# Designed miniproteins, single chains, continued (3), part 90

Each design is a single chain, and the fold is of that chain. pLDDT is the mean over its residues in the fold that is shown.

## One batch from the design tools (miniprotein)

Design m11123
Fold by ESMFold2-Fast:
Structure m11123 (fold): chain A 64 residues (1-64)
Amino acid sequence: MEEEEKLDEKVRAAIDKTVVGDPEEIAQLRAEVDKAWEEYRKNPEDPEARRRYSEAFLRYATLS
């Protein structure tokens, strides 16, 4: 199968699943949230850590 056709098919499938997140994507976002949470836990007063955690959580909530 051609890379172009395969990529386009995957993109279309992802767009079609707007209400349900892909389990692989959810797992990836969960890992990002976990890392951001760990960073935030160590430095809760660090604005960078707080912003990172907030962003990761938002992405996770959007997809799941």
Scores: mean pLDDT 67

Design m11124
Fold by ESMFold2-Fast:
Structure m11124 (fold): chain A 89 residues (1-89)
Amino acid sequence: SEPPAPKRLVVAAVHEKGAREELEKLIEEILEALEKEFGQEFELVGLYEIELEEPFPGSGRKVAVLALPAEEAEQARASAEAFKKKYLE
C-alpha cells in the first residue's frame, strides 16, 4: 500500500581537476534519466570519487561515471581503484 522504496545506486567517478561541477551535473542527469525510463525513484547512496591532477586520458571528456545497483557497490569501488592504479600509480 505504501509506495516502493527508492532503488539505491552507487557511482564510481573519475574526473579532471576542476570538473567537480560537471560530475555533479552528470550524476543528476543520470538519476533523472533513470527515473524517466523506469518510472521509479532512484537514490544515490555511495560515491567513489577520484580526481585527476592531469588532463583526463582520452578525447575531450573531463568526467567518466559508472552507476551500479547498491548491491554492486564493491564493483563500483573496484572499478574506481583499478582506474586509479592504472593511470595515477
Scores: mean pLDDT 73

Design m11125
Fold by ESMFold2-Fast:
Structure m11125 (fold): chain A 74 residues (1-74)
Amino acid sequence: MSAEELEARLREALAAVLANAADPAKYRQHEGELRRLLGELFGAHRAGRVSEARLDAALQEVQATGREVRAKRA
């Protein structure tokens, strides 16, 4: 998978997690996929396919989405 394809799939997973914040079963399913994609992103970074700047940007998007999910559940 290319770096661009991986980043696109990560954004789709983040959107799915946010959209399903109020549905515990669907949230857990999409969170699992998000964790898998993060593992692939770290792997791609180790292989030199993703820069540190791109990895950091993706992690910042994950952090921001996590804050929005917590706000919806509060």
Scores: mean pLDDT 82

Design m11126
Fold by ESMFold2-Fast:
Structure m11126 (fold): chain A 80 residues (1-80)
Amino acid sequence: QISDLRNQAIQAEQNQDYDSAISYYRQLSQLDPSNKEIYDIAIQSSQAAKNGDTKLSRQLTTQYTGLQLRKIGDQIDKEL
């Protein structure tokens, strides 16, 4: 289930287990292709963090979070 994989990816990132996080985001990209762009950015962010590129990781995480918040906001505005 997409929600379960998303939770597992987030937990892996919190544990700094970037290899597992990348694996889960790749699975999400295949199962939920409409959000592939967001998952690709999350993968790149995790790869940057793994390589110690904290600046790039932060920039990519900000972009990922921004896209997620925008989608949530747009959905709420349409329903209200």
Scores: mean pLDDT 74

Design m11127
Fold by ESMFold2-Fast:
Structure m11127 (fold): chain A 65 residues (1-65)
Amino acid sequence: NEIVSNLKTALKLAEESGSLSENQLETLKQLLEAYESENENKMTEIFEKLTIDQADTIVDLLVES
């Protein structure tokens, strides 16, 4: 529940600030859907696609919070 909420907030902030590319936003949206549906195969696939740039953006958003 909190992971879903945090991902939703991060996506909203990223859309407003333009911090993420279209592909990065797509990946995070798919990750959010996978967590909501508890689809383990999809979560694993998406998690493996997470780039260093996406990780850096998430860390930066957490620090700015």
Scores: mean pLDDT 66

Design m11128
Fold by ESMFold2-Fast:
Structure m11128 (fold): chain A 64 residues (1-64)
Amino acid sequence: GPEEEEKGKAAREKVEEMQKEVAEEEGVPLSDVTGGSVLVGDNAVMTATAGDYVKTEVIPLKDL
């Protein structure tokens, strides 16, 4: 439904933000940064990876 679509969009935007931060911090092209999110209970677990560097954030779904 609309709420699920809005939560999905917010999660995607947060992952894209994390990917941009990692790309800037590591000095690599954005295309070299892998990003993703998984749902674990009431939390979204988001990850952005560039080579050996990994950034992970956990955000409650209610806060997205």
Scores: mean pLDDT 77

Design m11129
Fold by ESMFold2-Fast:
Structure m11129 (fold): chain A 70 residues (1-70)
Amino acid sequence: MNPKTQALLDKYLPIAEERIKKLVAEGKSLADSYKATKKWLIEEYGLTERQADMIVFQAALPLQKEQLAA
């Protein structure tokens, strides 16, 4: 993996995961929570759409596994 990409994941993945969980807890769907988190990462942290999409995708993987286990 590109070291620059890995550094972005290490920094923003926990932040994205916590935001998605918070939005879902507030009653938003997973899909809406992913969209809102992607937009928030772009606006608040200045990430590109590609970077934000990758981070949200990686954050979504544990949440999808949790939903399938329930």
Scores: mean pLDDT 76

Design m11130
Fold by ESMFold2-Fast:
Structure m11130 (fold): chain A 80 residues (1-80)
Amino acid sequence: SPLGEAMDRFIDRIRAKDVEGAREAAEEFVRIAAASGRFSPEEIAHLRDQLERAIELLEQGRVDEALALAEALRATLVLP
């Protein structure tokens, strides 16, 4: 699915320790999520907050924690 592919791209950027790539992938994920019509504005805000938190952890060099957060988010959203 487009959402699953966008989340996988975000996770791959975190693994690559690519902060800029992770930001771009997060923006793409939020855009696809908003366009899907599946999420409320409140849910979109929560998704944005969680992605920003993962990016902040990555910027701090806390790669394993950033990955764990992104993977937990993927699982919670039931993305294929």
Scores: mean pLDDT 86

Design m11131
Fold by ESMFold2-Fast:
Structure m11131 (fold): chain A 80 residues (1-80)
Amino acid sequence: MKIKVKLLNGKEVTIEVPEMVTVKELLEKFKTEAKASEEELKIFEEFFKLLGLTDDTKIYLEEGQVIDLGKIKKMVEQMK
């Protein structure tokens, strides 16, 4: 399925993922397909850790789901 990733600079990138993807696989797609920076990848990693997820945790995604990194960064800052 196709999902949208909104990066810190506001750029929106569409990536293709299976219906069920591991955290590790999703982070790799953010790096390779969405061209997320090292800083952006660290924000995603911290967010998943705060949710209690591991690299092998399976996530179910919906077609057209939007993952907004700016919102995630704010959530991570609020959870500190």
Scores: mean pLDDT 81

Design m11132
Fold by ESMFold2-Fast:
Structure m11132 (fold): chain A 71 residues (1-71)
Amino acid sequence: MERLLELMRRVLEAVAAGDVEAAHRYMREALPLLQELAQRIQQGDPEAQQAAKEADAILAESAEALRARGL
């Protein structure tokens, strides 16, 4: 789960910087982890749901930090 959160943060940063190529690379690495997370959520795994909430919180904080920098 930690690797997924790191990759999602890097995708957000790359998109904000306009680096589409880097964003694609990080998304490609995150896809199998996202599919695993989605499958666990569909199976009713509470830990997977909690991990998804943590991912959302990290992305929200990253977006706020980027906006504070004028991005």
Scores: mean pLDDT 73

Design m11133
Fold by ESMFold2-Fast:
Structure m11133 (fold): chain A 94 residues (1-94)
Amino acid sequence: MSPEEKARKIAEGIIELVKLLYEGLKAQGHSEELILEVIRIAVEHEVREASKVEGISPELVRKTLLELLEKEDIPEEIKKVMKEAVERVTKEEL
């Protein structure tokens, strides 16, 4: 599997995780502020873990995630938090 294919699978997994967290927390009646904070923490954690995968750079994960998010049917507030989270971790790892 190419580094690009690995990064794509990781990015797709992060997006799916965020969708599940958003739907689950919203269904339980949690505040938008709490939902956004949980999503930020989850994305930061997943990007950090992805950086430990052989042949994967944090920048490749960031680029791939941002490209996939552009086409995703997710609320803009969620996309913004995800973009900020991945950029923050990428700067810390590089």
Scores: mean pLDDT 82

Design m11134
Fold by ESMFold2-Fast:
Structure m11134 (fold): chain A 88 residues (1-88)
Amino acid sequence: SEEELKKEKKILENIIKIAESKNPLDREIAVSLLLMRAAVLKTTLSEDPAAQEMAEALRKMAEALEAGNFEEARKYAEKALEALRKYL
């Protein structure tokens, strides 16, 4: 639903804001949260192509945040939301 899409968008926005903080540990926490979410989608919805696309986008978002590339992270956040829209 539109409400579920808005909730996920807010979660991904908040993860990026955590990673943008001046505390280096916050970026590590943000990366860990995304990798955990991606792993859950990959294992619990392994037969759903849209869920697998979302999991891959979340993994790439995590890699971008780890590299400090916030522009690339936002790009993959948008791809994750597009995959979620196909699933909903």
Scores: mean pLDDT 83

Design m11135
Fold by ESMFold2-Fast:
Structure m11135 (fold): chain A 59 residues (1-59)
Amino acid sequence: EEEREELLREIADKLNKIGDEWDAYLKYKKELEKGEDLGLTEEELEAALKAEKEEIIAR
């Protein structure tokens, strides 16, 4: 029986995909924090990051 191994592989693949998207979000956050020329307030940056995070979770 390989059904359990296939299911675990699919779960691992999905987790890796979510992890990659989460890593992309963290990189985006770090770039915004380092962006000295953005002219955005801290609250505006947090709102933008929150929107991005919600979009990633919704996928």
Scores: mean pLDDT 63

Design m11136
Fold by ESMFold2-Fast:
Structure m11136 (fold): chain A 67 residues (1-67)
Amino acid sequence: HMKHYKVTRTIAGSDASVEGLTNVVKHAAEGGALVELTAVSSDASTAEETAKKAEEAVAKANAEALE
C-alpha cells in the first residue's frame, strides 16, 4: 500500500504560506464552509511537510477568523 498525504489547496502559488491559506479560509468562511486541505503525492517528504504546514496555518487562521 502507498502512503499518501491529502492536501488540496484553492490558492495558486509556489508555497502554502500562512497568508495565502488565511485568504482561502476567510473566503470559505464567507460562504459558511470549512476549508479542507488535500494533497496527493508519491513524494512523502514533500506532501507531509506541506500538509503539516497547511494544517498549522489553517488552525491559526480559523482561530483568528472566529474572533
Scores: mean pLDDT 51

Design m11137
Fold by ESMFold2-Fast:
Structure m11137 (fold): chain A 69 residues (1-69)
Amino acid sequence: STTQARLDELDDVANLLEKELREGRLTKEQAISALRTHSDDLLSRETDPSTRAQLQKRTEELIKRLEEL
């Protein structure tokens, strides 16, 4: 599914950013900013309303996860 592939891509990016944050290579603000930028790029190219809604929801969940580290 295209939707699942996009959600998996966001999860993978968030996992990489969490690793960079834990290893001291990024600040929390930088990690959250990078995740938002990636999400915005995905949303700018997505026309399906259901996929867009799921990407927005997943992005907010992942941002909350990074903020709570």
Scores: mean pLDDT 88

Design m11138
Fold by ESMFold2-Fast:
Structure m11138 (fold): chain A 95 residues (1-95)
Amino acid sequence: MSKSMMAGEEAGRLGSLANKNRGGGVAGATLDNEVMGSGYGKGEEGSMMAGATSGYTASLKDNNNGGKAYGKPGMVKAMKAAEGSKVGLTGEGVG
C-alpha cells in the first residue's frame, strides 16, 4: 500500500473521532466514506502531512520522552518525513 493512503486513513480516523465530540455519529461515518472515496484521492500531499502532524502530536504525549508539544522542531521534522514518504511513492518500483 502507498504511504499516503495509510497517512490519509489515520488522519481520517482522527478527524472522525474529533467530529464525534460535536455530538454526531453520522458525521463520522460520512467522513470515513469521503476519505475512502473521491475526496481522499484529491489531496495526496495533504493527507501525508496531516498524518505526520497527528502522529507527531500523539508521540509527544505517548513517549514521555523530552517534553511538551512545542510544535516547532518536531513538527517540521514530521512534515519533512511525510514529504520523504511522498518521494518514495515515485520510486516504489525499485528493488
Scores: mean pLDDT 40

Design m11139
Fold by ESMFold2-Fast:
Structure m11139 (fold): chain A 67 residues (1-67)
Amino acid sequence: MYLVFAPVDKNGKLIPGKQAFSTRIIGSRPDDKIAAIEAEGGKVVKYSPMTKEEAEKKVDELNKQLA
């Protein structure tokens, strides 16, 4: 299972020019990527756990919106 994260502003809107990412629920640490976004004044939205294939599609969809 994978988690998908999207960078958002203080109002919960996707930040144009930033990138969404995914991480494995087991054995992965998203903390560094989340901390980097928070250090820039942003935050992240965490999506429900999903399969690798679903996570890859979700990241692609989010990155198209962020472009």
Scores: mean pLDDT 73

Design m11140
Fold by ESMFold2-Fast:
Structure m11140 (fold): chain A 80 residues (1-80)
Amino acid sequence: IDKAIEEAFKELVEELNLPEEVVEELKSEETREEIKELVREGLANTNMDPLEIARNVLLARVMELLGISEEELISLIPRT
């Protein structure tokens, strides 16, 4: 679970070119524990891959921190 969260985090930082402030918040112990709990709940309630659950949880947190919608977040991902 921790490895899946770290892998998803690295991918998202690279893909979305996240601001340093958002990256620091996502690295905080408090935020990481919240993410871990949500990923554990996802694993218990779904048949999804751990990396996919971690990615979804991190994307939701990024949206909350930036104050943007899912549609806006998707627009930040390269169109290729």
Scores: mean pLDDT 72

Design m11141
Fold by ESMFold2-Fast:
Structure m11141 (fold): chain A 79 residues (1-79)
Amino acid sequence: SSKEEQIQKLIERLKSLLEQMVGQDDPEERVRLNREIIRLVRELMRLLGKPEPKSDAEAFEVAREALLESGLLEPAPRP
């Protein structure tokens, strides 16, 4: 459905932004990317009917979980 397509596009955009952060050395640009990631996570939570994240850390956790569920992020190696 249209809603599922919107969710998938948000997850793909989150992946792009997280990848940009890994390669970004400019502190000002990192702050801008962080703000954009949080904005997209809030939009994703709204589409899912879930409450807004309570912190930046929670927002990043939601982003990583969404990427893992969509197969766009490798799981952390097990000890």
Scores: mean pLDDT 76

Design m11142
Fold by ESMFold2-Fast:
Structure m11142 (fold): chain A 72 residues (1-72)
Amino acid sequence: MSFVERLAKRLVEELGLKESDARKVAEHVVKNGRLPSEEERKRLGLTEEDVKKILELDIELGVEELRKAVLG
């Protein structure tokens, strides 16, 4: 499973986003290093706290992937 797919799954689980919206958000964060735009946040109903959660999940999964690369 790709990093984008892992992040998208966590966004569905943690924030209740639709899978299609979660995948788009995950792709933009992972590939472009960008959090959801103001327009995307309003469209998806994301709060400031939700945006912080997206960043936290990206960091957590990035650390997990780095750990796997170093240890396995």
Scores: mean pLDDT 79

Design m11143
Fold by ESMFold2-Fast:
Structure m11143 (fold): chain A 69 residues (1-69)
Amino acid sequence: MEKEIEETKKRIVELATEKLGLSPEQAEYIADQLIESGKFLGMTPEEILKVAEFGAKNAPAARAGARAL
């Protein structure tokens, strides 16, 4: 479980840096937020990763920048 969460976090960080152009620190912050929110909702690591992939695919860079308040 913990190892799967770590692998999921790594994949989310890669997606955020590659698809959204975020810094590693910003990508890690987003990954941590997604994992915590997913765990709160009872989601599996696989489901959390699917949400991150969907968000990266459908969120333009400009909108991602606006989230970085």
Scores: mean pLDDT 71

Design m11144
Fold by ESMFold2-Fast:
Order: C-alpha cells, then sequence, then structure tokens
Structure m11144 (fold): chain A 80 residues (1-80)
C-alpha cells in the first residue's frame, strides 16, 4: 500500500512540475472538499482517464485524494 502511494505521489509530482503555479493552486482548491469526485477529476486532468481508472483499482478514493493533495502542495511549495 505505502509503495503504491509513493509511486502515485512521484507520478503526480512529475506531471505537476510542468504546470504553472496558477494551475496548481486551482487544482489544490478543487481537492479541498471531501467530495472524492473533485479529486478524481483533478487526477484525470493530470494523468488521463485510463490511468486514473487503473489507480482506482489499487487505492481507495480517500487515499488518492490524500496523495494528490500532498503532491500538489509539495510541487507548489517548490515553485514558490
Amino acid sequence: MDKLKEELYEKIKERARKLPVSTLKRYLKRTESGIYGNSISVLEDLLGREETLEWLKKLSPGDIRGVLRGALKEVLREKE
């Protein structure tokens, strides 16, 4: 489980590093609510629908939200 979370975290960071600070802040804001669909939609924007569906087979929506928010915050901190 921890290894899968780390793999997703690094993949999100790689994609997010290519995006401007304004886009990262918008994505992070979309994930603030506990509505998992909002976080899944952000992941689809970053990785595409097919890859997002594969991650949903491996991790819970709550775990995905936690990893996604952590990765976005870290990349945003690096760019500021």
Scores: mean pLDDT 84

Design m11145
Fold by ESMFold2-Fast:
Structure m11145 (fold): chain A 86 residues (1-86)
Amino acid sequence: MEQVQQIREEIEKQMKELEEKVDKLLAEGADKDAIIQQLRQEVFKIMSDAIARARELGIPQSQINQLLGYIIDKELEIRKKIDEAV
């Protein structure tokens, strides 16, 4: 498999697991600010790990930017879910 595809699949899995964790915290009535803080912390880790791996593999910045764009878009979707939760 291509290295960039492997990184993409790992990111998709991590973002799905993070969204499921957020859904659980919201269902338990956890504080929204605490959930947002945890989301930001975990997303930052996913991004930093993905960037480090991609750079070590010599993946072009344009492809790294595409991976980061996916993470950012998914974070915004999850953040909107938190903001709209009652």
Scores: mean pLDDT 84

Design m11146
Fold by ESMFold2-Fast:
Structure m11146 (fold): chain A 55 residues (1-55)
Amino acid sequence: HMEKQKRYEEVKKKLIEAGADEATAELLARSAVENNIDIDTVVKIAKNMVELKKK
């Protein structure tokens, strides 16, 4: 099963959709897959970072 690769791509895609740049999305996606962090938590972190920039 290629579950790790599929999960990495899913997390990365959602992070980019949430407004993260490519480098940030890649870093957070790798961390989430390696540490089994749920996708919703990682996306919430990314959204908070984007919100701070709009301020």
Scores: mean pLDDT 75

Design m11147
Fold by ESMFold2-Fast:
Structure m11147 (fold): chain A 83 residues (1-83)
Amino acid sequence: MVGIVVRVVKDEALEVKALIDALDSLDSPIPLILIIVDANSKDKTLEIAKEASKTSKYKIIILEAKSEEEAKKKAEELKEKIL
C-alpha cells in the first residue's frame, strides 16, 4: 500500500517548502509519494522543490506544465490513474 499526494503549484516557493517539510515530519506507516505539478512558475518554486526532493525521506516526483490549466489537467489525470 502506497499513499500518493498530487499538488499543483505556481509561484508558491514558501508553500512548496512548507508542504515538503510537513510531509518529512510525518511518521507514515505506509510509503508516501508526492507528485508536484508546476504550472510554469517564474519564482524559485521549481528550484526549491527539486532541492527538497533530494533530501526528503519520501519520494518526490516533479512534473512541469506550460500553464495552470495544463497542470490541473495533469493532476486530475494522475489522480484518476493512480487513486
Scores: mean pLDDT 77

Design m11148
Fold by ESMFold2-Fast:
Structure m11148 (fold): chain A 100 residues (1-100)
Amino acid sequence: SMAARQQAIEAELEERRELAEKLYEELSEEEKELLEEYVERVTKLVEEILNGADAEKKLKEIEKLSKELIEELEKKNPELAEIVRISVEGLLLRIKEFIA
């Protein structure tokens, strides 16, 4: 059933969200600021892509910002860096599918 498969995905996403929220509570203020700045910048770039901006150029900017964040987090919190990497890979895939 498609509905059962969708429910399984939603349950997995909810577990990941709960884990992310719990992990966020354990982050330093510096790590929180880095993540918040990254999310704000990437959200703006995604909105620009959705509104017809140069998608290839904006996608490369998102990739660069993501790499810089992951490299900085890897030095201080490798577990958080891995979670962010997986999340970023998912986002980039969805954007690439959208602009294809």
Scores: mean pLDDT 75

Design m11149
Fold by ESMFold2-Fast:
Structure m11149 (fold): chain A 70 residues (1-70)
Amino acid sequence: MRPRLTPEEIAEARKRIEELKKRLDQGDVDAALELTSILVELYQRADPERKEEIFKEIEEVMKKLARLKG
């Protein structure tokens, strides 16, 4: 099993995610791909209680990416 994320690691990842979300809003598809990668890593390393929050983030990014490709 992968190690759990610390609160500090989560905070750093969240800052990066917000930065990438802003670029995604500008139509940056590379930002969407990087966002998905980070969120999947967070999801796999999170404890069960935090997985729901991360899963919703992944869902939102996938929907935005689908719109950019469609």
Scores: mean pLDDT 75

Design m11150
Fold by ESMFold2-Fast:
Structure m11150 (fold): chain A 95 residues (1-95)
Amino acid sequence: SELFLLEFRLTMLLSGIYLLGKLYDKEIAKLAEEMIKALHNRDYESLEKKFKELKKKVEEVIEKEKNPFRKKNLQILLENLEKTVKELKELVKKE
């Protein structure tokens, strides 16, 4: 199922962001955990709202990151997360 693969991919991406958040910003870790819970409950409205909050916090971390390799990796993670959330939203509309 395409939905199952997207939910799995999103869970793996959010788990990675949760671990990064525990090291850099507790609010990022909390938002990632809340997004995983929303996904598990199929609460796609809360998922999208919390993603917007998470994106802002991750962008702040990216702006402050001095290491160019970590900065690029964080940008790629955020881009992949945004793409996966968008794909999931589009698939859910098709039911």
Scores: mean pLDDT 85

Design m11151
Fold by ESMFold2-Fast:
Structure m11151 (fold): chain A 84 residues (1-84)
Amino acid sequence: SAEAEAILKKYAGDLIGYKVIALLTAQTDEDVTEISKKKMEDTHKSAKAQLEAVLPADEAKRVNEILDGSLKDIFNQIELEKEK
């Protein structure tokens, strides 16, 4: 739906902002990296709740599983960057 698409676009924009901060600080400022990861978790939880409100239960579950996987991939990228 158009409403779900708007939620996803907002979430993607917010997530990219925090991801960039986390990757830029991964080797230089662990506190900022961890704060950015926490903010990504918070925006992820908010987006999942909003999607459950606007989508049929089956679609919301499927989309939220994709979002869970995407966040996990981002966190893995941050951990790899910390080890460089």
Scores: mean pLDDT 86

Design m11152
Fold by ESMFold2-Fast:
Structure m11152 (fold): chain A 64 residues (1-64)
Amino acid sequence: PSMTPRQIVQRGLQTARRDGMDQSIIDDFQRYLDTGDVRDFMNAMYKIAQQFGIDNGMLDAYKK
């Protein structure tokens, strides 16, 4: 509740660009801005979490 999609996506894009993240993350945020498909937003968030190794990724470490 209360966060605007634009604010979240803009922050995501700034973070991705400044950190030199994978282009696919940037593309997902751009698609969300263009289409409004929440799946693109969700995909970008998951990719960010994976890239930074968010805690509880023990199984992902074996399947990377």
Scores: mean pLDDT 66

Design m11153
Fold by ESMFold2-Fast:
Structure m11153 (fold): chain A 74 residues (1-74)
Amino acid sequence: SALSREEQLEKLRALIEEELPLAEALGPEYRRLLIGSAALLAGAAETARWTGIPRATVREWARRVRARLAAERA
């Protein structure tokens, strides 16, 4: 069966908690990519709560990730 939305959010939060320190160590570009990608899946509000980053910032990072994905599909 497909994962429920609740199970998807729980798994995403666990992945962010695990991967965020590594992304921060690799640099601000990787941190933005991880958090922006998480926001595309979980939403800006959930991702902001998990990371402590302002919702507006998370939304902007998600927008940039979405734009890059759209460009690659053209």
Scores: mean pLDDT 82

Design m11154
Fold by ESMFold2-Fast:
Structure m11154 (fold): chain A 90 residues (1-90)
Amino acid sequence: SKNDLEKQLMEKMAQLNDRVVALEDAARKKNVSRELRRRILLLGSEVGVLEMHVYEMIKNDASITDLKKALARMDKLDDQIASLAAEIDA
């Protein structure tokens, strides 16, 4: 249902925020390069912008199609977080 999809989006958004916080913490502890820190900050900003967009979509009763597009964007950001985490660990 649409309500189940909205719940899934909110849960996935919370997970993304937790992973960004963990990524930023790992970057600080490992004293990563200035360029890598910049890339992590930009990713964090993209996650924040998407969070605002998702809240507005839910508030404005966005279509199932638009909610699914937001979920796909979350999955892409999750992949980018994993890629940056791997680069920190290298």
Scores: mean pLDDT 88

Design m11155
Fold by ESMFold2-Fast:
Structure m11155 (fold): chain A 89 residues (1-89)
Amino acid sequence: SELKKKALELLKKAIEKAKAGDVDGAIRYLKEAGRLAGKIDDPLFQLASKGLKDAVKQIEYLKKQGKDDLAAQAAVYAAKLGEKLVKEG
């Protein structure tokens, strides 16, 4: 439950950073949320962890291409899906 609460807090922070245009900040919070979710032996937490890891790779690629607005939008979508999976687990 403590890991679940911390993962949800980090996902909210990722959304806030992404909405502010801080894509690098969003990536840091998504990585940490995925790491914490991955510590919980539950299928939905494992799915959230994998999904966040895959999303971070896509977001980093978009940022490298100079698509900062699209990268920020992808970060918000990834964090919101992560929240739903973590809340259901």
Scores: mean pLDDT 89

Design m11156
Fold by ESMFold2-Fast:
Structure m11156 (fold): chain A 82 residues (1-82)
Amino acid sequence: SDEELQRLLERARELEARLQQLGAQLQSQGPPTPEQQALIDQILQTARQFGQALVDRNYAEAAKLLEKLEELLAQLEAQVEA
């Protein structure tokens, strides 16, 4: 339980760092495209669900949501780098 929570928090911190860097890149390019905005909205919704799963101590659900966040963030990064 505590060990799994620590791994989830470590991964979440890495995603937060990536999101901060990506946010700076997006500010440089101007307003997000509709496709980028859809990904941003999904990231925010999934992040809220991840936080709730942690509060509920549902670490299996939290891990699944974190995997989804990693996928969504990678998709957004690919669009910004293109």
Scores: mean pLDDT 84

Design m11157
Fold by ESMFold2-Fast:
Structure m11157 (fold): chain A 77 residues (1-77)
Amino acid sequence: MEEAFAKLSEEQQKELLEAAGEVQRAAGQVPRSKLPEAERIARETEKRVKEALEKGDYKAAVKALREGAERLRALAR
């Protein structure tokens, strides 16, 4: 993960960190009763991000993070 992230441009790294921040913010809004489902969504998102970054596909990593954040936001409602 770290080696793949280091290969990204500074602009690409900022976009990825912004998307990761969206996931973290959405996860913080999930009620305790829904934490097991939120944890599953977070694990699936992390796996997709790791796979995309290992392949050098930062756009796929950003997309995976944003899709994960959207799923968490839907769960928090």
Scores: mean pLDDT 78

Design m11158
Fold by ESMFold2-Fast:
Structure m11158 (fold): chain A 55 residues (1-55)
Amino acid sequence: MEILSPSQAYKLVPKLAKELKEKGIYEVEIKYGDGSGYGRNVGEVARRILEEEGL
């Protein structure tokens, strides 16, 4: 899944976490785009949501 904004992360990552848990997947790797700033902020939001879901 490619997430282009923090707003999309808040909407899409909880759905992804639910689908992964339904498939029995509890470990994921988040790859950020090169550089810092925007991509890291989106990745941090996604990471927090996945952690809250137990991934």
Scores: mean pLDDT 66

